Designed miniproteins, single chains. Designs and how they scored, part 3

Each design is a single chain, and the fold is of that chain. pLDDT is the mean over its residues in the fold that is shown.

## One batch from the design tools (miniprotein)

Design m71
Fold by ESMFold2-Fast:
Structure m71 (fold): chain A 81 residues (1-81)
Amino acid sequence: MKVTPEQFELDVLLALGLIMAEVGRLAVKRHPDNEKLRELEKKLEEILSQMEAAAQAGDLDTVRKLLEEMRKILKEMDKVL
């Protein structure tokens, strides 16, 4: 099986998205009374679901855009801690 540079980038970006989602889950677990964190984590999970679908379709451009949206949500989560 030949792994293309694009497929490798998809795998790396998806792995980063999974890590970012786990960071969000841990933040909610650590601050269970923070309603705003739960709202932001829910958005993070929705974007991860879209990113997994885009990665399965080989849509690298969409995966890159969704990863940037996840990064923005994590920055917003940091502000409400």
Scores: mean pLDDT 84

Design m72
Fold by ESMFold2-Fast:
Structure m72 (fold): chain A 60 residues (1-60)
Amino acid sequence: SIERQIALLEKAIKSNEDQISKLEQLVADGKAVEANKQRIEILKKNIDFYKELIEKLKAE
């Protein structure tokens, strides 16, 4: 089901957003700042990729 695939991608986006919030708190606290900034960048790219997949699924 396309609807089920979209729901799973939306859940993955939310999970990555929650993880970014935790990593941003670690950066604010001065913990592994450079490594955590790199992880945030990767998670943001993953979110963008999942959003593109959702748009492609909606177009089908």
Scores: mean pLDDT 89

Design m73
Fold by ESMFold2-Fast:
Structure m73 (fold): chain A 55 residues (1-55)
Amino acid sequence: GEEYIEAAKKLLEKKGGAALSEEEIRDFAKQMGISEESARIAVVIAQGELEREKK
């Protein structure tokens, strides 16, 4: 849900906007108790939202 996207946004902010590695996506999935695919989708949505906020 939205909670995973918000968690992904916080992770991206901690990384200073750097692209996440496959290992970081896997760790995020484990922390949230979701699949790697769901984690990847949440990260992509979060990146898009942060990019729209960047102006």
Scores: mean pLDDT 77

Design m74
Fold by ESMFold2-Fast:
Structure m74 (fold): chain A 84 residues (1-84)
Amino acid sequence: EEDDLRVGEILKKLGLLEEVLEHQHKGRVAEERGDLDAVREHVERILKILEEGKEKSEDPEDQKLLGEYLERLRKAVEEWLAAA
């Protein structure tokens, strides 16, 4: 949760936070409906935004945090979708 809050601060500075939050919300709604294809599309969009944030960030510490969060999210999503 603390790492998630820090990633959120970085995304806010880059102007990407609102788009990530919108896709998180839409992904949650799709998950509640059992629409796994829609969940996957929203998650893939979030991963792309995180990659963009990493490239836009000039701070090596911010780049590292975004990269670590992105890798953790990718693994969690792959395992979750494979279980469905």
Scores: mean pLDDT 78

Design m75
Fold by ESMFold2-Fast:
Structure m75 (fold): chain A 67 residues (1-67)
Amino acid sequence: SDLEKALEELRKALEEQRSAEQKRINTYIDKLKSMSREEILKKAEEIRNKLDGDEGVRKAFLLLASY
């Protein structure tokens, strides 16, 4: 049925988007691991503050949390 095909295509698109976002997160975390402990803590705080202040970044993380 057309509905079943549309739902399957939507599922694949969401899985691909989730996989791409996860790869980006993993790459960023690996980059942080090359920093000193003090730099890692400072960057973690900067990111947390940006998540609270930046509506676009907040929406991106809400989308990740919905997968």
Scores: mean pLDDT 67

Design m76
Fold by ESMFold2-Fast:
Structure m76 (fold): chain A 73 residues (1-73)
Amino acid sequence: SALKEAGRQLTLAEAHLGMLEIARSLGIAPSDAQIAQLRADRATLRALAAQHPQLKAQFDAAIAAIDAALAAF
């Protein structure tokens, strides 16, 4: 279902962010590919938040976390 796919995209975005945050905590700079992936994830989650208001709080939290991570680079 579309809702299941939206949840999958949220999980993938959270996983990408988590991997980058772990690397950063070890002093490892993000690659251009990792930054591009987070920007793509953010755009995907923004589009899905408009379609699935029941997941809005989770999408908003993930987008805010991605924005904070990207602002640090």
Scores: mean pLDDT 86

Design m77
Fold by ESMFold2-Fast:
Structure m77 (fold): chain A 85 residues (1-85)
Amino acid sequence: MEEEKKEIMKLLQELNRTVREAKNEAERQEAIKLGREIAELISKYNPDIAEEMRKIIEKAEKATTLQEFKEYMLEFSVLALKALG
């Protein structure tokens, strides 16, 4: 449990960095991939929150601007932290 929680936190830190630094579509897709991986790991412990996280990823993928994308990914990170606390 403790080691798995640390792994998810490490991926979440990587996601937050990738989202912050994203400037183009390729970098957005990299962040989306990381987000899906985090949601998959969380689904083993909290499937309801994982489903909400996947819905946010779908919205982030459909976002028309980088700003809108970053806003959805911030919501995702808050929800991920809630799942871990």
Scores: mean pLDDT 84

Design m78
Fold by ESMFold2-Fast:
Structure m78 (fold): chain A 88 residues (1-88)
Amino acid sequence: SALKAQAALLLADAILNEDLSLADKIREELGEAAEEVQKAVSEEIRKWMEEKDKALREKFENASEEEKKKLAKEVGEKLAEVLRKYAE
């Protein structure tokens, strides 16, 4: 779907620019297409995190605020990568 590809590219740009307002607007305006894209990307991110190792998963659940910020950046970068790949 052209709408799903558009949603993926716009969401990737919003994430890389840390524009939460734009990301929220995209979800609201593209609705179901944005939701489908997020589901597909969430599954790839879940698999990526699982493949990293058990320690990373345990660290995520019990992470300090500093560790959570670092992990959030890594997840954001991977999320943008997967979104752009999905749009292809």
Scores: mean pLDDT 71

Design m79
Fold by ESMFold2-Fast:
Structure m79 (fold): chain A 100 residues (1-100)
Amino acid sequence: SEEERLQAWKDAALAVFDEARTEILKLMEEENVSPETLEKIKRDLDEVRAQLAAATSEQEILAGMGRLVEIVQEYLSDEAKARFLNFLSERVQAARAALA
């Protein structure tokens, strides 16, 4: 059913988000981001997770994941962004394969 499909996509998106959050925080620590900036980013990431958990459509899931990418683009170096986007792409591909 469409409800079962949406729930499966939400569960997959939340799992990818939790892995991505861990990687983002690791990369930010490696780049010596200030404690104040890290606290703000953690708060922004918590809002993205809440948005994904509350999503009622595929479009809302995609919007939440897009916001995650915007946070990375704002705060990480080009090298760290490239590394993160490769990590995210691999996780998204694995999740998509599992849902097919």
Scores: mean pLDDT 83

Design m80
Fold by ESMFold2-Fast:
Structure m80 (fold): chain A 78 residues (1-78)
Amino acid sequence: MGIEEDLRREAEQIKRDAFANLEKAKKYVEEGDIVKASVYATAAGIQAALLRLAGDEKSADEIMNKIKEIDKLVEEKR
């Protein structure tokens, strides 16, 4: 069994890390640190893709929607 089994076992940790990265991204947007905000949003996007592979499409969609909100805030700070 490949990466999908490993992702399923780690899904809860990946989910927690994704939401933690989203909170960091939001904080950095509020502080005007667009580079750090983009780094943490990108990490959350990778984690959303991993959750989708693990079968947690609902959490992946929620994370991706939050990233889109952060991206809008980043564009407003340019």
Scores: mean pLDDT 82

Design m81
Fold by ESMFold2-Fast:
Structure m81 (fold): chain A 85 residues (1-85)
Amino acid sequence: SNEEKLLKLSRLMQEAYEALKNGDIEKAEQIFDEMLSLVDSPEEKAFVERLKKELLELYNDPNATDEEIRDKIAKGFIYLYSLLS
């Protein structure tokens, strides 16, 4: 169901945030790949791919702040939670 998929994606996004916060880029990339395996529609795949690209680019930018990474993750969570409301 969409609700079950949303809950799994929410968990994975939280895990990706923690991995990035801990500097574990390899683990974050593995989590994004897992998210891609759970989504079916082109729109969902585009969302995950865009999030992955933006977060990795931001994390590898020496001028980026932890606050910017946190904000990007938070906006992703808001988007996913909008599917429940």
Scores: mean pLDDT 74

Design m82
Fold by ESMFold2-Fast:
Structure m82 (fold): chain A 60 residues (1-60)
Amino acid sequence: VEEVAEEFLATPSGAAAYALAHQVGVSDKLIAEIAAALVKRGVPEEVAREAARLIAQRAA
């Protein structure tokens, strides 16, 4: 889960999502969008949701 979050944050899309969350704050919609992006990249849905929450916590 933590490794998935770190790998995503190393991508341009992940870095942009983190910057957006840090700048404007985190919402359930943003967390869901990050999780959807991870699922699209092949991450299992449950792992994607946990990684998205971890990214949100780090951005807050």
Scores: mean pLDDT 75

Design m83
Fold by ESMFold2-Fast:
Structure m83 (fold): chain A 65 residues (1-65)
Amino acid sequence: DLDDAIAHLAGAVEATVLGAKIDLRTRDGAVVLLVDASDKEALEQAKRLQERLTSLGLRVELEVV
């Protein structure tokens, strides 16, 4: 169940990212990471998180706003 996986991932992301402003959502079976384009630290952390989650077999999209 993707929604249950996302709930567990939210806790793991918060533990790993330590204050980065990354909003985690689901859309059409994918994990969507939303970051503010002006926050360069959050954007870099989101890119690294996308790579890690993709390596675990998840579809991950990065959305910059």
Scores: mean pLDDT 69

Design m84
Fold by ESMFold2-Fast:
Structure m84 (fold): chain A 87 residues (1-87)
Amino acid sequence: SPLEEAEKKVEEIIAKADSLSKKEVIDKFREVAEKLIEELKASNESKEKILEILLEFAEKSLTLSVEEQKELLREAFKKIKKILEES
């Protein structure tokens, strides 16, 4: 499913995060989320909630350690999954 494919891509980002800049992690996560929105044809309400999560992740990520960014990414994706599963 698109959700399972997105989860695998997020896990790959987390695994590679030590080799990426914080901005590269943010950009890759945004790409995964945007593709997921398109593939699942998410409602405008779900899109707005997901974009808010992505913005918060981006803003907080720049001040965090790599380990803290990985944890924040897991939590952000979990929130996105919940929004899409409850749609």
Scores: mean pLDDT 87

Design m85
Fold by ESMFold2-Fast:
Structure m85 (fold): chain A 72 residues (1-72)
Amino acid sequence: MKLVQYYVRLIGISVNIKVATVEQLQQDIKEVQQLVEEANKDPSLSAEEKKKFEELAKKVIKEAEAEIKKKQ
């Protein structure tokens, strides 16, 4: 997958966190975790690109988890 495609999907999840249901947020967290695993296994990405993507993904997961906690 191209680096841009990982970022497009991650940003798409991020912008919808505030309006998503708890069920959708739980699914989105799983998808972000899967994107991180796929990026880490992608031989076309540098170690620095993988690290930066993982750091951004961790922030998105934390925001989604915080939103779930507020809605529960």
Scores: mean pLDDT 82

Design m86
Fold by ESMFold2-Fast:
Structure m86 (fold): chain A 87 residues (1-87)
Amino acid sequence: MAKEALEIFEKAVEEGVAPSPEEEELLKPYLEKIEAELAAKLEKMKSKDEIQEWVAEELGVDVETVRKDPVGAWRELLLKKLKELAE
């Protein structure tokens, strides 16, 4: 199940293909876990700079790398978190 959810998310992120309603139901429990974790972390942050610094630390990159492509960096973080849940 977790492995299937990861494959669906990877296709959505890499190919730009929207998941079907059935695939969304498979993703839902895993995305809810990630979303809850991220929401708890973001609730403590007060600025975009704090968020970008945190994302850079999680990915092991320079904050300037995140600032140049914040959407790409956020997608990489979500993929990393989903892989951790699938393990």
Scores: mean pLDDT 73

Design m87
Fold by ESMFold2-Fast:
Structure m87 (fold): chain A 87 residues (1-87)
Amino acid sequence: SGSFEEQVKKNRDILLKQMAQANPKQAAIVLKSQSEMIKEFLDKNMTAKEKQIFKDLTEELITEHKLDKDVAEAIARIALYQTMKEK
C-alpha cells in the first residue's frame, strides 16, 4: 500500500467531505470539470502503480460510497493529482 496510497485516500476523504457540505449536484459538476482539465496530463504521466490506485479508488467510490461512475472517476483523478503534486 505505502504512504502514497494512504495520502491519496486522505485527499479522497477530504473531497468527499467537501462534497457532502456543499450542494451535491453543483459539487459534482465542479469536480467533473476539474477532472476533465487534468485527465490528459494524468493519462500520459501516471505510472502503472498510480493507474492501479486510480482503478481501485474509482471502484471503491462506486461500491462503498454509491457514487455514479463519472463522479467517482473525477474524485479519484483529483485525489491522485493532488497527491502527485505534494511529492
Scores: mean pLDDT 85

Design m88
Fold by ESMFold2-Fast:
Structure m88 (fold): chain A 104 residues (1-104)
Amino acid sequence: LSELILKAIEYAGKAVEYLEEAIEKSKSEKAKEAARKAIEYAGKGVEAARDQDFEKAVEYLEKAIEYAKKAAKEAKEAGDEEAAKAAEKAAEYLEKAKALVEKA
């Protein structure tokens, strides 16, 4: 794998850790469901990137970003500030992962 793809996988892994934190700290089932979907799509994006299906990897990472942002919004609406911050950090790392895959 190229160094760009290895770094993208590292950033996606950090995003998953933040999404797991968002699930643990949130009291909102909607936020937890969105975070779980973000983890699912991040995993699919990583798998596609390892298989060098970069177009699919970008598509899955875009879905992961959308769900991470939804998790942050739902957590904020529920008053779960720490969970919202974790989900926002996850979205930042997923955006970084996507940018590196797009350069591959």
Scores: mean pLDDT 90

Design m89
Fold by ESMFold2-Fast:
Formats: sequence, structure tokens, C-alpha cells
Structure m89 (fold): chain A 86 residues (1-86)
Amino acid sequence: MESTEENIKEMLEKYKKLLREESGLSDEEIDEILEYIKNKEWDKIKEYLEKSSPKAQAIILQMSASIQGEVTEEQKEWAEKIEKEY
């Protein structure tokens, strides 16, 4: 609520736009991903990652890091996989 709320909101709007342009996902699907990120439901996020392009996967992981303030080990492993596979 304090100090960084506005900056986080602007950052999320940027990521939502990038994800829409890269993945073709609807606003409803992107909002669903954001809820999964907020709730730390990695298994649900992973389902979207497996169906997404490498660029869309990178955007989703960046959004996750921005919302959670930290990257989970599973998210790190996925990011490393993207870097190695492409």
C-alpha cells in the first residue's frame, strides 16, 4: 500500500501489454495468471508457461518476480531452462 504501489501498478500494466502482444492471451487469461502469481500457485502458472512462447514465458516470470519480490527455486529453474533451450 505504501511507497511503491504506484510503481508496481505501472510495471504490471507494461508486462500485461507485452504479454498480450507476444502471446495473444486475452485480458481475462492474463488476469488469471496474475491471480496465480499473487497466490503463489506455481503449478497453475507452469501450465501457462508450457503452452507459451519463450518470450511470453520470460514475461510471466518477470511479472512473478515483480509481484512476489522474490523468485522461487522452481521459477529460477524454469528461467534457466529458457536460457538454455533458447
Scores: mean pLDDT 72

Design m90
Fold by ESMFold2-Fast:
Structure m90 (fold): chain A 57 residues (1-57)
Amino acid sequence: SLDLEALALLLEGREAEALDLIARAPRLSDLQRRLLERIVAESTDPALRARARALLA
């Protein structure tokens, strides 16, 4: 459920809100990891890229 909600937010360009949802997860799913990797690769916002990298650590 959180995975699909985070994906929907990213498709809407709501990257910060997607990161907030992923950060609530006690463990990263494979989908959440791919969404974070997408933000690191494609986001134009350096703060959002840094936040996504921190969640992947």
Scores: mean pLDDT 82

Design m91
Fold by ESMFold2-Fast:
Structure m91 (fold): chain A 89 residues (1-89)
Amino acid sequence: GPGARAASGGASWGATGNKEMGQKAGDLFARSTGANEKAREAGRQAGIYAGEGDVEKASEFAHQAGLYGSGPEGAKIAAENARKAAESR
């Protein structure tokens, strides 16, 4: 769902070695989709931590963004995608 995709996108861009890019990507996607503020903030945090290579925190914040925007199954998918993105850094 939209929240899960926002978090996954933010984390993936952050994992390219630029936490600022991850934050910006998460924010831009959230604004475009009308995601609520909690999902947006969690997506930004997922991108930041993925950019830092913090797999655990990136996954945790992606899970929270998914919960706020997509429910439990979306949260699981977002956390898995963020983990893989952070690990690729």
Scores: mean pLDDT 65

Design m92
Fold by ESMFold2-Fast:
Structure m92 (fold): chain A 61 residues (1-61)
Amino acid sequence: LPSAEEIEAELRAWVAANPHWTLEQWRATLDRMLALVAASAPALTEAFRAAAERVLAELAA
C-alpha cells in the first residue's frame, strides 16, 4: 500500500500542475476523491485522508 507521504507527493505534483485552482476548489476536489477512495480502495482511505489534510493545510498557509 502507498504511504501517506507517497500519496502526498502525488497530490503536491497535481497542485503544482494546477496553480490557478483556488483553495475552495481543492477542498471540494479532495473531499470528492476521498469519497471515491473510501468506496473503491478502502485500505487507502486513512493514508489519502492524511495526505489530503497536509496538502490543504499547506495551501491554506
Scores: mean pLDDT 80

Design m93
Fold by ESMFold2-Fast:
Structure m93 (fold): chain A 65 residues (1-65)
Amino acid sequence: SPAPPEVVIPADTRFTDEQLDELGAEGTREQRRLDAGEPWEVVLQRLEAKYRELLEEERRRSLEE
């Protein structure tokens, strides 16, 4: 079985339950696309873009607090 690359959440990152729910919902939507035959590369790029956006927002908030 292929071993796709993984997005790792840093141990010092403190996402809210709402942010994690948004990531989960996006992951579920993309999983359906994978089941429909969409390439993993495309799905992973979209997930990484979403994760990076949320991570940058969280980093900024964390530094201000």
Scores: mean pLDDT 68

Design m94
Fold by ESMFold2-Fast:
Structure m94 (fold): chain A 66 residues (1-66)
Amino acid sequence: SAAEDAERAREAAERAARAGEGAAHSTWNYQASKLAQDGKAAEVAREAAEAGARAARTSGSPPPLV
């Protein structure tokens, strides 16, 4: 469900930031780029990004209708 995906994406983001992955985003990006060449890592990364994007859309609610 979209709501559950939103919660998981938020938890993953919070955990990544807390683990220091956010601080080493540049370094991890470089390594992720290399793993993407394997194909397998690219699929996992894309799936996670797509789930996160979808969850983010559901999480971001606009102001109430006046």
Scores: mean pLDDT 58

Design m95
Fold by ESMFold2-Fast:
Structure m95 (fold): chain A 59 residues (1-59)
Amino acid sequence: MEIAEELIERYPDNFLITGGAEQVLKGKAENALAGAEALKQLGYPEESERLKEAARKIL
């Protein structure tokens, strides 16, 4: 998953604003939570926590 790691590193803000926020707005909170877990495993715990918090606001 080198490509995924590069994308997250390049677009940390865009992941939350465009990817994470859109998933939450579309009512896909579980997908956002799964993405947050993947981010934590890839070494981005801060982005993971922010995405989980956004998902919890919808749940």
Scores: mean pLDDT 60

Design m96
Fold by ESMFold2-Fast:
Structure m96 (fold): chain A 79 residues (1-79)
Amino acid sequence: MLEATQLANKVQEAVIKTLLEKGVSREAAERAGLAVGILVMENPQPSKEQIKDVLLKVEGIGEELAEEAAEVAVKVIEE
């Protein structure tokens, strides 16, 4: 199994990439990725709903972007 730090870094990078590809600013994408990475460090198997909740707290991330980024994060965690 990946260590929590390695998993958190991989999830953070995937979230940032997904948001940037959807036209989110680098600042907002990096904040969102960091928030999800911290969540994974505290809980290595967060639910999609928990990931979506932390993403929605980031300025510039709406519900549709949070849903898509949360789905990507869950897929990375389940690998």
Scores: mean pLDDT 82

Design m97
Fold by ESMFold2-Fast:
Structure m97 (fold): chain A 68 residues (1-68)
Amino acid sequence: NAQEKFDKALKEAMKAVNDGNYEEAIKILQKAMEELPEHKTSLKAFLAAVYLEAGKEDEAARLIKEVG
């Protein structure tokens, strides 16, 4: 079930962010984007937010442009 995988990826990424482990959150979201193409836009938006929180403004700006 793609929705269950999406929900799990978001929960795991949020936990990593709360733990201050931004690199782990980024990896979780990138893997989810590869496995769940139908959720790619939502995952890109979440990844952009993680990049902003991590201070990676250039990476965030690129993803925001792709999402529209």
Scores: mean pLDDT 83

Design m98
Fold by ESMFold2-Fast:
Structure m98 (fold): chain A 83 residues (1-83)
Amino acid sequence: MKTVTLTAEALAEGKPATVILEAKASNGDVSTGADFAEPGQTATATASVKVEGKDLVEGRLTVTYADGRKEEIPLPTVEVEAK
């Protein structure tokens, strides 16, 4: 097994923001990381999944502002092979 870590950054514009990163491997392993940013700061969220053999790893970043506005940002799918 190998561990794959996804990292995503988001800048909080004008209002505090909560950033949630979900990582999913094709073998069914799922992980979630979160961070919080004050206005004008960058939040950095990390999530790690296990890969067994050859797997695809997908990520999605969700940014939720204090006023209730949400943005979903899909990350590129990466193919990983563990030996």
Scores: mean pLDDT 79

Design m99
Fold by ESMFold2-Fast:
Structure m99 (fold): chain A 100 residues (1-100)
Amino acid sequence: SMEEIKKILEEAIKLLEEAAKIAEELGDSHTAALFRTLAKNLRKAIEEEASKEEVIKLLEQAEMALALGALRAEEQGDLESAKRLREYAEKITEYIKKIN
């Protein structure tokens, strides 16, 4: 349903905003900016009632960005932040399955 998709997008936005805070705390301003841009794109998708296909593509981009963020956190030795970002990526994967 449109209401269920909107709820999923709102949850994905919250995950990306939390991920941006994690990236900023790690000093990774580039990754933080990427997460914020993706959150903004998801908000725009809600406002413009984007197609299911467009929503899935945006969530796939969010999943990839979170996975890359986790690798960067692991590279810096922050295993706890890496774990949290991987868990966020897994949640986005479940959201994609639920919409599809």
Scores: mean pLDDT 89

Design m100
Fold by ESMFold2-Fast:
Formats: structure tokens, C-alpha cells, sequence
Structure m100 (fold): chain A 60 residues (1-60)
């Protein structure tokens, strides 16, 4: 589904060290899964790894 695709994009961005891309993908994952807390936390994550972690949480 859309949340799982966005979470995969966040994971890829984190592997590439792209914080901005990971935050955007994490937001998309949270919104697609209706997990607004995860979306907000991904957007404010200081690292790409943390943004990807919130994306994974939202896509469960």
C-alpha cells in the first residue's frame, strides 16, 4: 500500500544519508496510514535513520 511504499522510500533515503528525503517519505508514510504522530515525528527527526524508523512504525 502507499504507506509501505513511502516507508521503503524512507529506508532508501536513510541508506543514502538523505535526511530531507527520509523526512518527506516518513511524513507520506504517516499520512497514508493515518498515523499523524509518526508523520510529525518523522518530519522533526534529526537523522535520516530516525525518520525511517517513524516511517516503519506508521506502515505497520
Amino acid sequence: DDAKRAAAQAEKAAAEGDVAAARTAGWESGISSNDLEAARRAQRAPTAEEAAAWAREAAK
Scores: mean pLDDT 82

Design m101
Fold by ESMFold2-Fast:
Structure m101 (fold): chain A 93 residues (1-93)
Amino acid sequence: EIDELLKKELTPELKDELTRSFKAILGRSPNDNELLLLTAAYLLQKHGKLSKSASAAIASYLTFSTHKESVASQNFAEAALKQAFKELGLKEE
């Protein structure tokens, strides 16, 4: 399902838009995994398919990933990233 949406609707323009939005909010550029999460979440939300658990996992990742000096926060961010990928039906890397 998500693979079909990504092939059909993922454009360079959408990636640029989401990159600008991410940078405006968090003050840094997204990495490849973050950009993939954001594009998948955007497309699923657009089609009414984004689950509350997927949204929560993405929010947890973004919150914990901002605390780069905290090993515990980075461990929570990694776990949340894996959960978000699972919820969205995405393959890591």
Scores: mean pLDDT 77

Design m102
Fold by ESMFold2-Fast:
Structure m102 (fold): chain A 75 residues (1-75)
Amino acid sequence: KVEELLKKAEEYEKKAKDFETQAGNARSLADQYEALGDKEKAASYRAMADSFETGANYYKELAERYKKEAEELLK
């Protein structure tokens, strides 16, 4: 069971990192569209970045919970 919890923690850490990368890319695209005067696309990509950041934080929280559960089982 400990190995399963650690595996889930690792999976969620990878998902969090993926969402962080996507958020960064969306922010960069938003900045580019803002510079081009495309306010609608800029706003859309900022909303996407916010969504990806929320997802990253969610999976970071899950990873920490699974790590904590694994630690409890090792006591």
Scores: mean pLDDT 84

Design m103
Fold by ESMFold2-Fast:
Formats: sequence, C-alpha cells, structure tokens
Structure m103 (fold): chain A 64 residues (1-64)
Amino acid sequence: MEEERRRALEETERRHDERLEAIQVGSKAAQQTFDTTSGSLEDRLNAASAAGAAAFRAAVAARK
C-alpha cells in the first residue's frame, strides 16, 4: 500500500518536473532568440515565440 502510493507520487512528481523542465527549455530558447535577434520589436518577439514553441515541443517529444 505505502509502496504503491509512493510510486504514484514519484511518477506524478517526475511528470510535473519533466513538464516544468520543458517549459524552462522553451523559455530559455525564446529569451536567447529575443536577445540575439536584430530588427524590430515585433520581429524579435515573433522569432522568440517560434523558437520557444519549437524548443518546448522538441523537449516534450524527446521525453515521450
């Protein structure tokens, strides 16, 4: 009983950590792209959004 509950909690925590890590990877990619992209604010935001979304998607897919 204790072991099953512990395993379920550990698995839930692992899934939560994996999701948070994917979000952080996406955020870092977006920030880096924004900081390194030249041009208008709109161009930089669009590039950052695209890079962040792509990195997040790749991180989520890699953990499946």
Scores: mean pLDDT 75

Design m104
Fold by ESMFold2-Fast:
Structure m104 (fold): chain A 73 residues (1-73)
Amino acid sequence: SKEEQEALKLYREILDLLTEKGMSPKEFYEENDPAEIGKEIGLSPSTVTNIILGKKPGFPSVSTLRKILDWLK
């Protein structure tokens, strides 16, 4: 669907930003607590962890991915 394509695009942008910052997902996870990120952007720690580490917990919503992308900017 269009929403699934948008979610995939946002997820790729998140991974690209992590790469540009010189951090692997593992290094980012070690330096940034998913619980603190979740508090700042209104997401659960598990949702933040699953997206940053590239685990596929089901298709994340566009709104969820946008919150993480905007926080990373």
Scores: mean pLDDT 70

Design m105
Fold by ESMFold2-Fast:
Structure m105 (fold): chain A 63 residues (1-63)
Amino acid sequence: DVRVALIEIALGVRKATGQKEFTPAERERVIELIEGLTDEEQDYVASLSPEARRLVEEARARR
């Protein structure tokens, strides 16, 4: 899924740049992408990092 790939890229860029935190606008875009995923895809994203898990939890809370 293209949305999963976009989330992986966003997380990878943050990891590569070190101290870069998501801006509020970037966090909102990532959460919106996660909301559009299936439960299986969300579980996969949550497995990528503790940060990704928190974003998945926030997306699920909004549903």
Scores: mean pLDDT 70

Design m106
Fold by ESMFold2-Fast:
Structure m106 (fold): chain A 75 residues (1-75)
Amino acid sequence: SMAQAEMDRLLAEVEGIIDQMAKTTDPAQVAALLAEAAALIGRALRLALATNDRESFNRALELQARAEQIAEQIQ
């Protein structure tokens, strides 16, 4: 479905941003990437709620926690 394709794209984009965050040592770049990830995670969470997709909702929350953990380690 179009909704599944959009969800897969959003989650893949978030994973790519998290990979970039893990490779970055500049706190300002990490903050910018965290903001981008947060925006895409918000879209994924809203789409998951609209489609009753619990698996993708939980995956988006896991990615959010991972992004926040990486950001905390670069202080």
Scores: mean pLDDT 89

Design m107
Fold by ESMFold2-Fast:
Structure m107 (fold): chain A 106 residues (1-106)
Amino acid sequence: MIAELLEEKTKDLEEREKVEAIGKGMIKGAERAPEFRKEAEAKGWTPEELRKRLAEETYEKILKTDDPLESLYIYGFYEGALAGVLLDTTVEELEALLKRELAALD
């Protein structure tokens, strides 16, 4: 569902633009992961319930934007937030990953 929507919105973007937009989103999502973890704990949400809610909010935001880069950033935010909450992925790990991915495109 999200993947099909993103493909349609982003088909004309260069690979570097896609990687940078997703990467920046993921870094911001992971930075905000403690807030999502706290909300999930306060509401008694399971990891599956948190994932479902974030996916629904992400899909809705992507539908409302006409900017392809913003769509990728929103998707990246979702992936980064989940990685931070569920896998304890750090901002530093995602910054290092983005740097490597961009270098591989040069």
Scores: mean pLDDT 84

